# Designed miniproteins, single chains, continued (5): the designs that were tried, part 32

Each design is a single chain, and the fold is of that chain. pLDDT is the mean over its residues in the fold that is shown.

## One batch from the design tools (miniprotein)

Design m17083
Fold by ESMFold2-Fast:
Structure m17083 (fold): chain A 96 residues (1-96)
Amino acid sequence: ALEEAERLLEEGVEALLAGDSATARELFEKAIEAAGEAKTLVRAKALGQLGLIAFGEGDLETAIRYFEEAAETAEAAGDHRLAKSMREAAEELRRL
């Protein structure tokens, strides 16, 4: 499932860059499903992307939750830089 999760993450990023946030969201949700419950870097990245989509939609509470979950997942996966970036994003939204 991890290779499938990585492909879905890449397709989601491509959809987002093309301006199709609805398709991107579905692909990131599928990437999380394919990655399963393990706290992997792919899961962390997909959660962070869902946070960005929620922020773009004006749903600050949902964006904060996604960024916080992405930070915890990235930390557990050993990506301390991504974890810090996601945590800082959540903190910035809490200041609004």
Scores: mean pLDDT 87

Design m17084
Fold by ESMFold2-Fast:
Structure m17084 (fold): chain A 100 residues (1-100)
Amino acid sequence: DKKLELLEELRELFRELGASPLELEQLERLEEAVRNKASNSEIAKLALDMTYFVAHFGGPYFSKLAQLAKEGKVNESDVISLLEELVEAARRMLARRAAA
């Protein structure tokens, strides 16, 4: 399951970034939604909440997905792309902290 693989990678990155237990609980909720076959729009809404931790890297892309999620129009490829962007944003944040 590509979505669960991306979420597992994101979890490891968030632990390395020093995400709090509460922040990791938010990630657990997203994983549960994927495992329980929630709608793509619901999964996208939960994933967009994770942008709080990586907001420094995002903007127009996340705004467009937030609108699609409100309209119930998110498809699976939108979710996968969002998760890939969250993983990449977390990697960039970790690299920035390591370079400090």
Scores: mean pLDDT 75

Design m17085
Fold by ESMFold2-Fast:
Structure m17085 (fold): chain A 96 residues (1-96)
Amino acid sequence: SVKELIKKAKEYIKKGELEKALETLLEAIKKYPDTEYKEEIAELLYKIGEEYYKRGKLEEAEKAYQLVIDKFPDTEYAKKALEKLVEIGIERIKEA
């Protein structure tokens, strides 16, 4: 069920297993595209992006934020993800 996949993804995030968390959420999106849990899935994808960003894994962070925007554009987390992508873009320009 979508609830079991969400629970599993939360456990992976808590353990720092971000790749497994991402794969689990991508499975949830693929199997349940019209789920009532869109906001929660978007939040978890955003949190994965935040954790990658904290680890200095900017490319992985950008991919996670982009997934929130692409798959869940009408969520609060899509707006937050867009703001983060702009911040990363500014950081890259300043380092160049």
Scores: mean pLDDT 84

Design m17086
Fold by ESMFold2-Fast:
Order: structure tokens, then C-alpha cells, then sequence
Structure m17086 (fold): chain A 101 residues (1-101)
């Protein structure tokens, strides 16, 4: 039980750090494509949700991702991103319940 809670806390922390970095890069860089490429390269292994979101935005802009992924690698990234976001959500749900107590 505690191991699951620790993973949920870690996922929430990684997600928050990714959002903070995204905001910082947006403030420092005027080129959206350059920002998105840096997010993919920097966070591919550490924050799959942020990396996947950046890759989808690059695809919408008709730009190639800095890391070429095959179909299996993309599916793995999507699964890891979903798991990260679900763990982060469970962590915040527990925090809200504790705050109500």
C-alpha cells in the first residue's frame, strides 16, 4: 500500500515540475516549435506525459519530433503518460480527503 502511495506522490511531483519548466521555457523562448522540441528531448524518460503532449503539438504544427518513435515506442510512451497522470490524480484525491479530515 505505501509503495503505491509513494509512486503516486512521485508522479504528482514530476508532473508539477514539468508544468513549471514548460512555463519557464515559454517565457524564455518565443518559438513554440523550439520549446516543444526541448520539452520532448528533456523529458522523454522522466516525464512521459509532458513529452507526449509536446509531441502531439509538434504533429499538429506539421513538425517532426526530435526523437523518431516507431508505433510500439509511441504506444509505450502513451501508456506511461496515462499511468503517470492517473498516479498524480490519485495522490491529489488522497490529499483532498486528508484536508477534509
Amino acid sequence: MKEKEEKEKEAARITEEGLALGKKLAAELSDEVEILKKLVETHYETNPALALAAMKELEKLGKEPPIPLDEEELKKLEEEAKEQLERAKRYYERKLKEAEE
Scores: mean pLDDT 72

Design m17087
Fold by ESMFold2-Fast:
Structure m17087 (fold): chain A 72 residues (1-72)
Amino acid sequence: SALLQAVIDGDYETLRAALKADPQSPEALRALLVAASAHGGEELLAIATELVERLPDNPIAQAALKAAKVSL
């Protein structure tokens, strides 16, 4: 909940730190997907791209990247 609130407020530094600590965290992955779908933008595209390079077979990471691209 705290991570999702940070993302709603546009604090993507907290999201980046969470994904760096545990890139497979379901809470962090869900927060990224929600942010990418709701806000989009270049920073979220960069975060999703970096995550997909680290986790190429993760369906949530792939969905977040697609959502971020639609917003551009």
Scores: mean pLDDT 78

Design m17088
Fold by ESMFold2-Fast:
Structure m17088 (fold): chain A 61 residues (1-61)
Amino acid sequence: SLTDEQARAVNAFGKAFQDALDAGKSVEEAIEAMRQAALDAGLPEDFARQVAENVRANIEG
Protein backbone atom coordinates (compact mmCIF):
# COMPACT_ATOMS: atom_id res chain seq x y z
CA SER A 1 0.00 0.00 0.00
CA LEU A 2 1.07 3.59 -0.55
CA THR A 3 2.16 5.57 2.49
CA ASP A 4 0.17 8.72 3.35
CA GLU A 5 3.10 10.73 1.97
CA GLN A 6 3.11 8.83 -1.34
CA ALA A 7 -0.69 9.11 -1.64
CA ARG A 8 -0.50 12.89 -1.13
CA ALA A 9 2.26 13.07 -3.75
CA VAL A 10 0.19 11.13 -6.31
CA ASN A 11 -2.75 13.53 -5.77
CA ALA A 12 -0.37 16.50 -6.13
CA PHE A 13 0.87 15.07 -9.48
CA GLY A 14 -2.60 15.10 -11.00
CA LYS A 15 -3.39 18.56 -9.68
CA ALA A 16 -0.11 20.08 -10.91
CA PHE A 17 -0.56 18.50 -14.35
CA GLN A 18 -4.17 19.71 -14.72
CA ASP A 19 -3.37 23.20 -13.35
CA ALA A 20 -0.57 23.59 -15.91
CA LEU A 21 -2.84 22.53 -18.80
CA ASP A 22 -5.63 24.83 -17.55
CA ALA A 23 -3.07 27.69 -17.56
CA GLY A 24 -2.40 27.03 -21.26
CA LYS A 25 0.99 25.38 -20.81
CA SER A 26 2.30 22.60 -23.05
CA VAL A 27 2.20 18.89 -22.14
CA GLU A 28 5.97 19.04 -21.55
CA GLU A 29 5.51 21.93 -19.10
CA ALA A 30 2.65 20.05 -17.39
CA ILE A 31 4.89 16.97 -16.96
CA GLU A 32 7.62 19.18 -15.48
CA ALA A 33 5.11 20.78 -13.07
CA MET A 34 4.09 17.27 -11.99
CA ARG A 35 7.75 16.34 -11.36
CA GLN A 36 8.20 19.48 -9.21
CA ALA A 37 5.04 18.65 -7.23
CA ALA A 38 6.52 15.21 -6.43
CA LEU A 39 9.74 16.79 -5.15
CA ASP A 40 7.77 19.36 -3.12
CA ALA A 41 5.82 16.47 -1.55
CA GLY A 42 9.12 14.93 -0.37
CA LEU A 43 9.57 12.12 -2.89
CA PRO A 44 13.12 11.26 -4.04
CA GLU A 45 14.32 12.92 -7.25
CA ASP A 46 14.90 9.52 -8.92
CA PHE A 47 11.27 8.55 -8.23
CA ALA A 48 9.95 11.91 -9.49
CA ARG A 49 12.03 11.58 -12.67
CA GLN A 50 10.79 8.01 -13.27
CA VAL A 51 7.15 9.08 -12.90
CA ALA A 52 7.66 11.97 -15.35
CA GLU A 53 9.33 9.66 -17.89
CA ASN A 54 6.55 7.06 -17.61
CA VAL A 55 3.85 9.71 -18.12
CA ARG A 56 5.70 11.18 -21.13
CA ALA A 57 6.08 7.72 -22.70
CA ASN A 58 2.37 6.93 -22.27
CA ILE A 59 1.14 10.32 -23.54
CA GLU A 60 3.50 10.80 -26.50
CA GLY A 61 3.71 7.13 -27.60
Scores: mean pLDDT 74

Design m17089
Fold by ESMFold2-Fast:
Structure m17089 (fold): chain A 64 residues (1-64)
Amino acid sequence: SVAELAVVLREAQRRFGLPDDFVERFILLADRDRDGTVSRAELLAAADALGLSPEAVAYILEHF
C-alpha cells in the first residue's frame, strides 16, 4: 500500500540523504493511477524519474 511505501521511503530518505520532499514526490509519481496500490514497475519508473542510485532503488525494493 501507499502507507507501507511511505514508511520505506522515509527510511531511504534518511539513509541516502535524499531531499525533504522526496517521499511526497516519489508517491505522486509511483501512485499515478491513484488507486493506493503501487507495482514494482511503478516503483522503478518513479526511482528513474527522480535519479535514484542503484543502492537506493535496491533498498526500497528489498524493504517494501
Scores: mean pLDDT 79

Design m17090
Fold by ESMFold2-Fast:
Structure m17090 (fold): chain A 115 residues (1-115)
Amino acid sequence: DAVAEGYRRAVAAARAGASNEEALAAFKAALSPEQAALVDELQRIEEDPSLAEELAKLQALIERAAELAQEGLEGMPEEEVLERMRELGREEGWEALGEMLAALFRARRERAAAA
């Protein structure tokens, strides 16, 4: 899907020596307009000092999603990881982000299995 393709392109760009900005641009180029807009919104929150509390909540969500992704690589069933990531997004009012994180986990797991 679009997120999986974006992930593959971003990883390929990063491995070729691209900057974080270039890798992110490669990721966004594969996304739907709605998914790309979500990434832009996340970047705005990160850059806006008046949104520090929102950034802290978002960072906690991403950190918990990363922990779930690691648990999934260690043997937690894929469906459970995906459901927990989506639920985490809903709890924080970021359902679309939860869905994107779930798709990124699937893409990462597929790549790990192919190696």
Scores: mean pLDDT 76

Design m17091
Fold by ESMFold2-Fast:
Parts: structure tokens; sequence; C-alpha cells
Structure m17091 (fold): chain A 60 residues (1-60)
């Protein structure tokens, strides 16, 4: 399934901004905001293997 996490100050972020996402398991990944819906964002991040992953981010 899609990864889920939180971003501090996600409501201040716009599409194209770089963000750090804290995943539900506590791992932090870096990515770019691809889409916003209300207080949530879809973030395109790169995992440790260089694979693009989509993360649904909520406010921290």
Amino acid sequence: GDLRGTVEGIDEKRVGDRVKVTLDNGVVVEGVVAHKRGDQALVRATDANGTDVDVLASPA
C-alpha cells in the first residue's frame, strides 16, 4: 500500500516544495510535494534504493 507520514508545516508548503516526511515507522524521507488536498499532501520521495515512492503526508 502507499506509505503514510507527517510533515511539520505542511499547510505552509506548496506543490514543488521540498519536504521531510516522518513515516509511521519513524523513518524520515525527503521528497517534493506533488499534490495537495486540504491539509494533506502527496509527496514524491526517493527511498534508500533510489526508487520513487509516493507518501500521503498529514500535518505533524
Scores: mean pLDDT 78

Design m17092
Fold by ESMFold2-Fast:
Structure m17092 (fold): chain A 84 residues (1-84)
Amino acid sequence: MTPEEREALFEEALKENPEYSEEEIRELAIERTYGELLLAKEGYENGRLEETQHAAEVSKISVGEIMGSEEKRREIAERIVEEA
């Protein structure tokens, strides 16, 4: 799934669930961001370094942070959402 496809699904979910609270929207944003970091990690593992580098630059994080532990990636996703 591309970043554009994930964003489209996120927007569709918001349209289908207009009753979502700000807290629920925040949790959805964190899960979306975490998914983007997982795609970037998968891209690196499959030799698509440019995708991983682009994700790191857009999020202002290092490639090493993307390639870290699952726990570290979740912490980074939460940090990115808090800064948005």
Scores: mean pLDDT 68

Design m17093
Fold by ESMFold2-Fast:
Structure m17093 (fold): chain A 71 residues (1-71)
Amino acid sequence: SEAIKEEIQRLLVKMALENPDPEFVALLNEIGRAIRAGDVAKAKALLAEMKKKYPELEPILDRIEELLDQL
């Protein structure tokens, strides 16, 4: 669903604006690229790596994973 992809993209952009660390933004951009390519498995693997590095973001990252399951 395009609407689900747009919602995920909005969440990724919001996170990048709230934490403009280059390493964090680069990882968000990789997740966004995987989603646009339809590579849900890669997007989920990148989300899991982000949860390991930023455990405080687990609730929002779990929300994105739920949205990916609807694609």
Scores: mean pLDDT 83

Design m17094
Fold by ESMFold2-Fast:
Structure m17094 (fold): chain A 75 residues (1-75)
Amino acid sequence: MTDEEIAAILRAAGHDLTPEQVRAIREGRPMDRADAAHVLAVELHHGHFHPSLEPVRALIDRQAADGKAAARAAA
């Protein structure tokens, strides 16, 4: 998943987040704005959110599965 995709989905769900803030989270940079986005992304991954955000969780789950499959293919 790209940072632009995550930002677009969060904006569609009513959260005004920029792709730059999402990128900062992926890079693990400490930012006051990024902290709120990071917490939200973690909650979305664990499914502690409104059902309308289910597509975000599904994309995160697919990214995790794809990463595991790629690791096995490289072995």
Scores: mean pLDDT 55

Design m17095
Fold by ESMFold2-Fast:
Structure m17095 (fold): chain A 61 residues (1-61)
Amino acid sequence: GGLGAGGAAGGASGEAAAKAAEGARQPDIMNDPELARKGALEGGADERGAELAGKGAQIGG
């Protein structure tokens, strides 16, 4: 993480991050790593970001 809002082209002030976070807020969606990954990809995240989203769903925060 950055000390404030340091990372310019990192994915903080972007729709992709916002949409991924919004998907995570939906309780109607099961803890499905595939859905989390798909949501991240739809938001414009790369495969690494999508994979992390899927793993996060598996952990079940």
Scores: mean pLDDT 60

Design m17096
Fold by ESMFold2-Fast:
Structure m17096 (fold): chain A 68 residues (1-68)
Amino acid sequence: MLSREEFEEKLAELIERFRQAELAGDVEAMRKTIDEMEELVKKADLSPEEREALNEFIDWLRQRVEQM
């Protein structure tokens, strides 16, 4: 499992990459970043509540991309 600190740093990087892709209208890059976020959450040492909240956020991002 990734450390808490390493997880937080990587998640912040992925959120920024998603933001850049959304601003560029790069749907493929947005989908790739969401997939990387999902894999990061799977590897992270998170509480069940934190994992659930992050998975809900990831699902929301996927739905948003599919509406574009």
Scores: mean pLDDT 81

Design m17097
Fold by ESMFold2-Fast:
Structure m17097 (fold): chain A 82 residues (1-82)
Amino acid sequence: SSLEKGAEALKKLVEGMRQAMADDPETAREKGVELAEKAKEEYKDDPFLQALFESLIEGMRVDPEAALEAAEKLYEKLKKLI
């Protein structure tokens, strides 16, 4: 399902951003955008996942720390549904 695919892609994004955030927020932004763009390429035909990862990219461009926190909370919610 889109939720299962989104949860797996979001897990990779969260883990990558968390590791990069240990260096600095700009490195986390770059890593998060990279992983979100890869998810958009992989799921190009899924409009829900396209909207989700585009929103995360916009959030990361504004505030990578807040975007990571939001992505972690979303992943925890999705994990409970699947």
Scores: mean pLDDT 84

Design m17098
Fold by ESMFold2-Fast:
Formats: C-alpha cells, sequence, structure tokens
Structure m17098 (fold): chain A 87 residues (1-87)
C-alpha cells in the first residue's frame, strides 16, 4: 500500500544520502538506519516493527547532537510508524 511505498521511498532517499555523505560517523549512522528499515520493510509482524522503531530511537539518542542524523532518523521513524499503522 501507500505506507509501504513511502517506507521504500525513505530507504532509497537514505541510500542516496549515504552515497554523498563525507563524514564517516554520519555515513555509518545512515547505513545502520537503512539496514533497520530494510529489515522492517520485509516483515508485517507488529512486534518486529515496534522493535525496529525502538532501535531507530536508540540510534537517534546516540546521535542526538548531530542535526543531519536526527532529521534523517525522524523521517525514517515517521515512515516506519506510518507502515506499522497501516497493518
Amino acid sequence: GAALAKLEGTISELENKVKSEEDPNVRAALEEAVSILKHASSTSDPARLIGAALTLLGLMLDNKDNATVVEALEKALSALVDYLSSL
């Protein structure tokens, strides 16, 4: 549905950000977010999707002083929550 398409679109946007990111710490955080979202997009189990959301929140907390990472993770979390809400 539309929520899954939005999640897949968010994954593609993050993969593009990884390709252009010069800061290795920012790139690593974005790569981890891509991995979490790809796992989430492969499941319709609400418990696994909640686990993915909590993992993204932990990654955001670890990077709270980096506005670029926080903004990207907020968008990722929003797309994941929309997908979870569509199930």
Scores: mean pLDDT 85

Design m17099
Fold by ESMFold2-Fast:
Structure m17099 (fold): chain A 99 residues (1-99)
Amino acid sequence: KIGEEVLKAAEEQGLPDYVIELMREAIEAAKKGDFEKATYLAFQLASLGHRAEALVVRGLAAYIAGKLDEAIKWFERAIEVDPDNLAAKKGLEILKKEK
């Protein structure tokens, strides 16, 4: 649900396909409980210069793990890195409604 809306926002922003694929893989890893893989994929995103997207997928992984307050903090950091990041803005909007 939230992951789908966040990925849609990233696609609407025009991020490269490889970035969207890494984000999707990280979210799917977190959904399967593989938080180590999700963290590794976030590290790959940051290493490729997509630090805001790395923080977004870490926020989604925290949310999937049931850590709502930590998830919000990750998305807030993503906005600090890239204030125009549509995925981060969309994720924060959804998460703040659940609080």
Scores: mean pLDDT 87

Design m17100
Fold by ESMFold2-Fast:
Structure m17100 (fold): chain A 64 residues (1-64)
Amino acid sequence: SEVEKRAIEFAREVFPDLTPEEAMEVLRKAGEALRAGKPDEKINGITAEEFLDRVVELARKRLE
């Protein structure tokens, strides 16, 4: 889907060394951690909350 494609693009801007498949896995793990109330859970070296903050910042820049 277009939403999944955009999410993968943002995840790969945060982690440029990941493949699209690895980026999707990071997105899945971050979503699970946040839904479980564990924003401090580490995903690919940073917390789920930090990952979300970086994705939101990238999305904000694209609106400008």
Scores: mean pLDDT 80

Design m17101
Fold by ESMFold2-Fast:
Structure m17101 (fold): chain A 107 residues (1-107)
Amino acid sequence: MNEELAEKIYEATKKSLEEDYELLLEQVKEELRNTFGEEETANMSEEEIKRELALRIAYTIIITMKDLGLPEELIEKVVEKILKEYFGLKEEEIKKIIEEAKKLVEE
């Protein structure tokens, strides 16, 4: 039951990333521009922008799955799979993003 819901969330996130990746990146750039200004955002690397998108995706998965009452182990598994598969991130960076996203959820 919990694994079935986690799989559906994974599939929905996967489809969104496959169909709308460039649009999602552009949305993150707009948010960064509104937060830090145009000059600061223009000086950001593609890797930094991609990391911000990864953080936004992790945050959305955590909030959604937590609201559905799914256990933390399944939440972390879904986030790790997405960040590894679509963002090509190393285990250390994935753990940092998950911790950062969890802090945003608790605020």
Scores: mean pLDDT 81

Design m17102
Fold by ESMFold2-Fast:
Structure m17102 (fold): chain A 86 residues (1-86)
Amino acid sequence: RESTLREVTLGMYGISAVAGGLVAREQAKKMKEKESSAENLERNRRELERSIEEASKDPRLSESVEYGKRAVEEAEKALKEYEEEK
């Protein structure tokens, strides 16, 4: 199932650009070395850019960023544990 991809995508959607951008950038840099996730990074990056633009425009979105930040944290942890489950 595409649970892994869905969780990553959902996480980004929830955290928006500001928080997601920071976390995603750190993750992206490390993932890029693997090359395997390079393609996925591109798509996620595009969506993050959109969120960044909207989040910056509306200060209210800042609240959602905080909420999404936690959601991403959980999603990212779940993804890591899935990998460790190997």
Scores: mean pLDDT 51

Design m17103
Fold by ESMFold2-Fast:
Structure m17103 (fold): chain A 61 residues (1-61)
Amino acid sequence: MSEEELLQQIGELVKQMLAEKDEKKREEIYKQMLEIASQLPPELKALVEQLLKKEYERWLK
């Protein structure tokens, strides 16, 4: 899968997470996003992981 395809997959999962009200399902989606992000180049992976963590923490408050 190309870098662009990985980013598109993460974008789709972000949309799913934002629409999801079940905390357990949101956690599973978040884990899937981190797994996909792990396949990105190191610099982009770090940036994406920071953005995903910030977004996830927003849902915990």
Scores: mean pLDDT 75

Design m17104
Fold by ESMFold2-Fast:
Structure m17104 (fold): chain A 92 residues (1-92)
Amino acid sequence: MEDFLDEAEATLIAMGAVLAVKYGDAESAARYGERAIEFLEKREKVSPGVLKALEFVADAVRRAGEQSTDPELRERAMEVAERLEKLIEEKK
């Protein structure tokens, strides 16, 4: 039951991050990445489905950072992507 709700929330975060990249919104993409980090930090164990959804978030945030012309948003997005990628590896 908890895994189903966790996968649903992770999927919604991933959808938001992907849409933010599509519309060139690096700030929103970074915020979705930060939400994914908080989601993982509050949980000792997560399903493989959650990890895969959050891998899409990390990829989306990294792409948003690479596409951003704002140096501060670029740095924030890249740092968020790196932190999320490390947390995902730790939860595998």
Scores: mean pLDDT 83

Design m17105
Fold by ESMFold2-Fast:
Structure m17105 (fold): chain A 69 residues (1-69)
Amino acid sequence: MYESKILKRERKDGEIFLEAEITLSILDNKTFKVKIKADTVDNYNEAMAKVIEAIYEGKGEEFEIELFE
């Protein structure tokens, strides 16, 4: 389970830009930095799922994903 804190959210030229910190209680409240760029809510949700998976796989502490149709 995770908790997210939104640092910045911007919508520009039909794109959704998100910058957030995700804190995982299961990982001793460790915080990860996330940047997402997407054109739809569904793509945003898919990008977020990929970030969460990468965090649990130990692939780093900062993630940036762009997902467009």
Scores: mean pLDDT 71

Design m17106
Fold by ESMFold2-Fast:
Structure m17106 (fold): chain A 84 residues (1-84)
Amino acid sequence: MEERVAALRAELEELARRAKELAEEVAANPDDKAAKKELLETLIEGYRLAAELARLTLPPEEAAEAVARAEAQIAELEKELAAL
């Protein structure tokens, strides 16, 4: 479990770095739909991994709350992605 938790944290760090780069690209050119799409997809992936990390590291009740919040954010981002 600790090895999987470490791997998830490393993947989340990589995704956070990529999201920052993409956010800077979107800020520089707001009409770049391709960059915005990649940013939204990166954020969705980040929330999916964060939900998995919560299931592995938190007590069941706290994990369920964290997962529900992540799923709500994913649903919002997926709607924004569909509107591009």
Scores: mean pLDDT 86

Design m17107
Fold by ESMFold2-Fast:
Structure m17107 (fold): chain A 94 residues (1-94)
Amino acid sequence: GPEVLREAAKAAEEIGFRPTAELFRKAAELGPNEEQVRAAEEALKAAKEIKEIDKKSEGKPLSPEERERYQQAMETLGRAGAELSRGLRRQERE
């Protein structure tokens, strides 16, 4: 439901992904479809992973494994934002 999109928005905002957070909030307000809910769940997991890696790496360089996971999580957030943008444009057109 819309709650997972609001949670994803908050998590994205906390890690600096403000445009993606705004898209999630807008989708929650308009009544999200199943694809938008799934994108939000995926983005929420990715944002939590980024936040966890940032906390563990505070004051030290990332391991190659942590760097790869961080990059994958950032790509997941970017993809979720793109999927939301497409869905919102469709909703506004119809």
Scores: mean pLDDT 79

Design m17108
Fold by ESMFold2-Fast:
Structure m17108 (fold): chain A 74 residues (1-74)
Amino acid sequence: SRAEELLERVSRLAGVEPSEEERERILKWMEENYTPNDFEALELAIETHLAIRAGAGDEAVEERGKEIQELLEK
């Protein structure tokens, strides 16, 4: 699922691996509480973080921030 894919990406970025019970609780919470726009906003935030680490310029980061804000307003 989209929640599973995002949790895996976040876990890799944070350098942590949740227990199976923690993973089940997090995934269930995300699936019950996240809208499609929330998932897209989190995906863009992760991509923005990776782009910053790769040396992305301020303009690219600002554009991504606008996209995230627009998604969260819906």
Scores: mean pLDDT 78

Design m17109
Fold by ESMFold2-Fast:
Structure m17109 (fold): chain A 72 residues (1-72)
Amino acid sequence: MKVLVVTTPGLTVDQYRAATAAIAAELGVEGQTDVAKTVGYRLLIAMDGMKAETRTLTLDGREIQVELIDMS
């Protein structure tokens, strides 16, 4: 299972959630919109060596950086 985490700085919480939902739908993966769980996934990448794939996507003319985490 792949989980999408939006890592672009400067988004509001509402924009973060909207961007996560839209991009996750576009990529056909699960989007993580819970801020506390997002912090947890970032820690798992850093500490437990979870497989993560960084991508840059364009949403509404803005470049959004995302990580796809393989939970398999």
Scores: mean pLDDT 60

Design m17110
Fold by ESMFold2-Fast:
Structure m17110 (fold): chain A 66 residues (1-66)
Amino acid sequence: KWEEEFYKEIVELSKAGKTMDEILKLLQKKAEEGHEWAKQRLENIQKYIAEVDKKNEEFLKKLEES
């Protein structure tokens, strides 16, 4: 029930034109309040960003070598 209400809040924030940074800050606050699912979601997003950074570094290196 609580997760469903929180999910609706995130959807409303997105529709209101809130940035991804604001959504991430909300997730971080919920993780600090002890909500494990919010903590796991933040970790997954951070992992994804790290993988994108890795690909960008490989792309830049390929451009310099090509």
Scores: mean pLDDT 68

Design m17111
Fold by ESMFold2-Fast:
Structure m17111 (fold): chain A 112 residues (1-112)
Amino acid sequence: HMAAHREAAERAVRTLVEALRREGIELSPEEVEALLEALIAAQLPPVELQEVMLSIYAARVAAKLGLAATRENLRALADKQGELVARLRAGETTLAEAMEEMGAFLRELAAR
């Protein structure tokens, strides 16, 4: 149902905006609206929607931290993304918790 997809997308975007704000990253109202409309149009299943949101979060936080796109850093990021996505699929974590853990991981990686 379109209404269910809209509600899920609105919750996911809210979680992303709040998580990014904690890292000092502000999305413009135009960026938020564009993302919301794209997610509603895509009609992704709940876990795939969460995977996309986690990927957007990771990319924006890595960019803010100035994380170098080396093979080592990209592999570490991909491995952490895979771990968190597996836990999201298993119902062992929430999107908000996965973003918090990803943020902590990226800060640790940037400090190496």
Scores: mean pLDDT 85

Design m17112
Fold by ESMFold2-Fast:
Structure m17112 (fold): chain A 84 residues (1-84)
Amino acid sequence: MLTPVGRAIRLALEGTPDGTRLRVGDWEITVSYDPEKQTYTATLENPKAGTRFTVTAKDGKLVSVGFEQDDSGLRFEGPHEPRP
């Protein structure tokens, strides 16, 4: 669990190209760039565990991290910061 999240943080901080997709075990990492905010967002999903992490970075700095666990319905846990 920690390793995939750490990798997503790194991808966002490094300014990985928009549309980059990686698979790490049961995790799928997708990177998106928002030109309006000049931010990179890396989303990790583990469909087998029903877990999702969202990492947002700007100019090589971490802006926000969100965590969601879906057992029967979507629950958001984290800061209220704006999302793409």
Scores: mean pLDDT 70

Design m17113
Fold by ESMFold2-Fast:
Structure m17113 (fold): chain A 59 residues (1-59)
Amino acid sequence: MAEEEVARFRAALERLKASGPNPDTAAAQELLALVRKHVPTIDAGDAEALLEQIRKALE
């Protein structure tokens, strides 16, 4: 994953955390898009684990 994409991933995670009780759906969608973009280089199991972590963060 490129350094720029890693920075975007971290920024989106921080934005989700900052949104508190109303999770930022735009940030969540950005995280999902980044994970899916790198699926060919990420093991399927690891990709699913990351998606599950993102889903839990939305709660």
Scores: mean pLDDT 61

Design m17114
Fold by ESMFold2-Fast:
Structure m17114 (fold): chain A 62 residues (1-62)
Amino acid sequence: MITSKDPKEVADRIARLLVRVGALTPEEAEEIKEKLEQALSSGDQSKIDEVHVEIERLTAAK
């Protein structure tokens, strides 16, 4: 996928991937998707980084 103009599309894609590989439950993926969509829509890099770290923590716990 070449374009990432739509924050909700990017967030959905990441959340679906994490559920598919068993890294997150559907409920965890839903909350991560919401936070990531907000961070991407806001253009706040620090918020995006924070969500990224949270994803890493959740996936490492498995």
Scores: mean pLDDT 75

Design m17115
Fold by ESMFold2-Fast:
Structure m17115 (fold): chain A 85 residues (1-85)
Amino acid sequence: SEALRRMEELEQQVLENLERVKEIASEEEAEKAINEVLQVALDGRPAVEAALAESEEAGLEAQLALLEEAKRKAEEKLKEVEKKK
């Protein structure tokens, strides 16, 4: 399905950005970046659960939105680390 393919693409992009942070950042900065991305997922969980309770389609859209937010956070952290170097 298109939604599942998009989820895989977004998940891969989040992981790639975090791997890049690990390569160029200090251990402390990398840990902070990972924790902030994880916090996005934790903060978004109630909204995803509520959407899933409404419909499967709403749940998929909420999961996609959360992954896009996680991707943005990972990109933000990578940009911040590159700026400091």
Scores: mean pLDDT 82

Design m17116
Fold by ESMFold2-Fast:
Structure m17116 (fold): chain A 80 residues (1-80)
Amino acid sequence: SIDEKIDEIQRLLSEAQRRIDQGDLEGARRLVERARRLYRELKRMVKRENASPIQVTVVAILGGAVDFLERVVRRREAEA
């Protein structure tokens, strides 16, 4: 379901943040890349499955979170 996919992506992003905090940038990058792939799938589901306005809003916020962590990882890698 859309909600299950949202939960999965949120879990991956939380784990990625933990990896960043621990200095595991390679682990964080892999988790963010996985979250990005799942987010693309989630966007497709939202278009096909008549998602509620609340679900559409949550998905937009989630996309911002994926973008943010992706930028954080890239910035940290560039500084190393």
Scores: mean pLDDT 86

Design m17117
Fold by ESMFold2-Fast:
Structure m17117 (fold): chain A 99 residues (1-99)
Amino acid sequence: SEKEELIKKLDEALELVEEELERIREKYKDEPKKLLELEIGLGVLEVNFAVAKTVLEKNEFTKEEIEEEKELLKKSIENIAKSSGLPKEFVEKLLKIID
């Protein structure tokens, strides 16, 4: 149950990352260096969420292990956001999805 819920949340997170990629590509089309920085950050998030989803689907997890995975995902989001300068509103939406 908790595992299936987290997998669904990761699907929602991946959709939000794709929407943000489309948004930033239009917004920063005249700022190639800024666009590249944001695209790298979003790409790292996409890979992390896709890997987490695959690991969850292929393995058995306890409720405690699912909670630990959620906390690691939240920490990863915050670290990547800080490093890549991702928009605060986008980061807050991602954190709410994973919670």
Scores: mean pLDDT 89

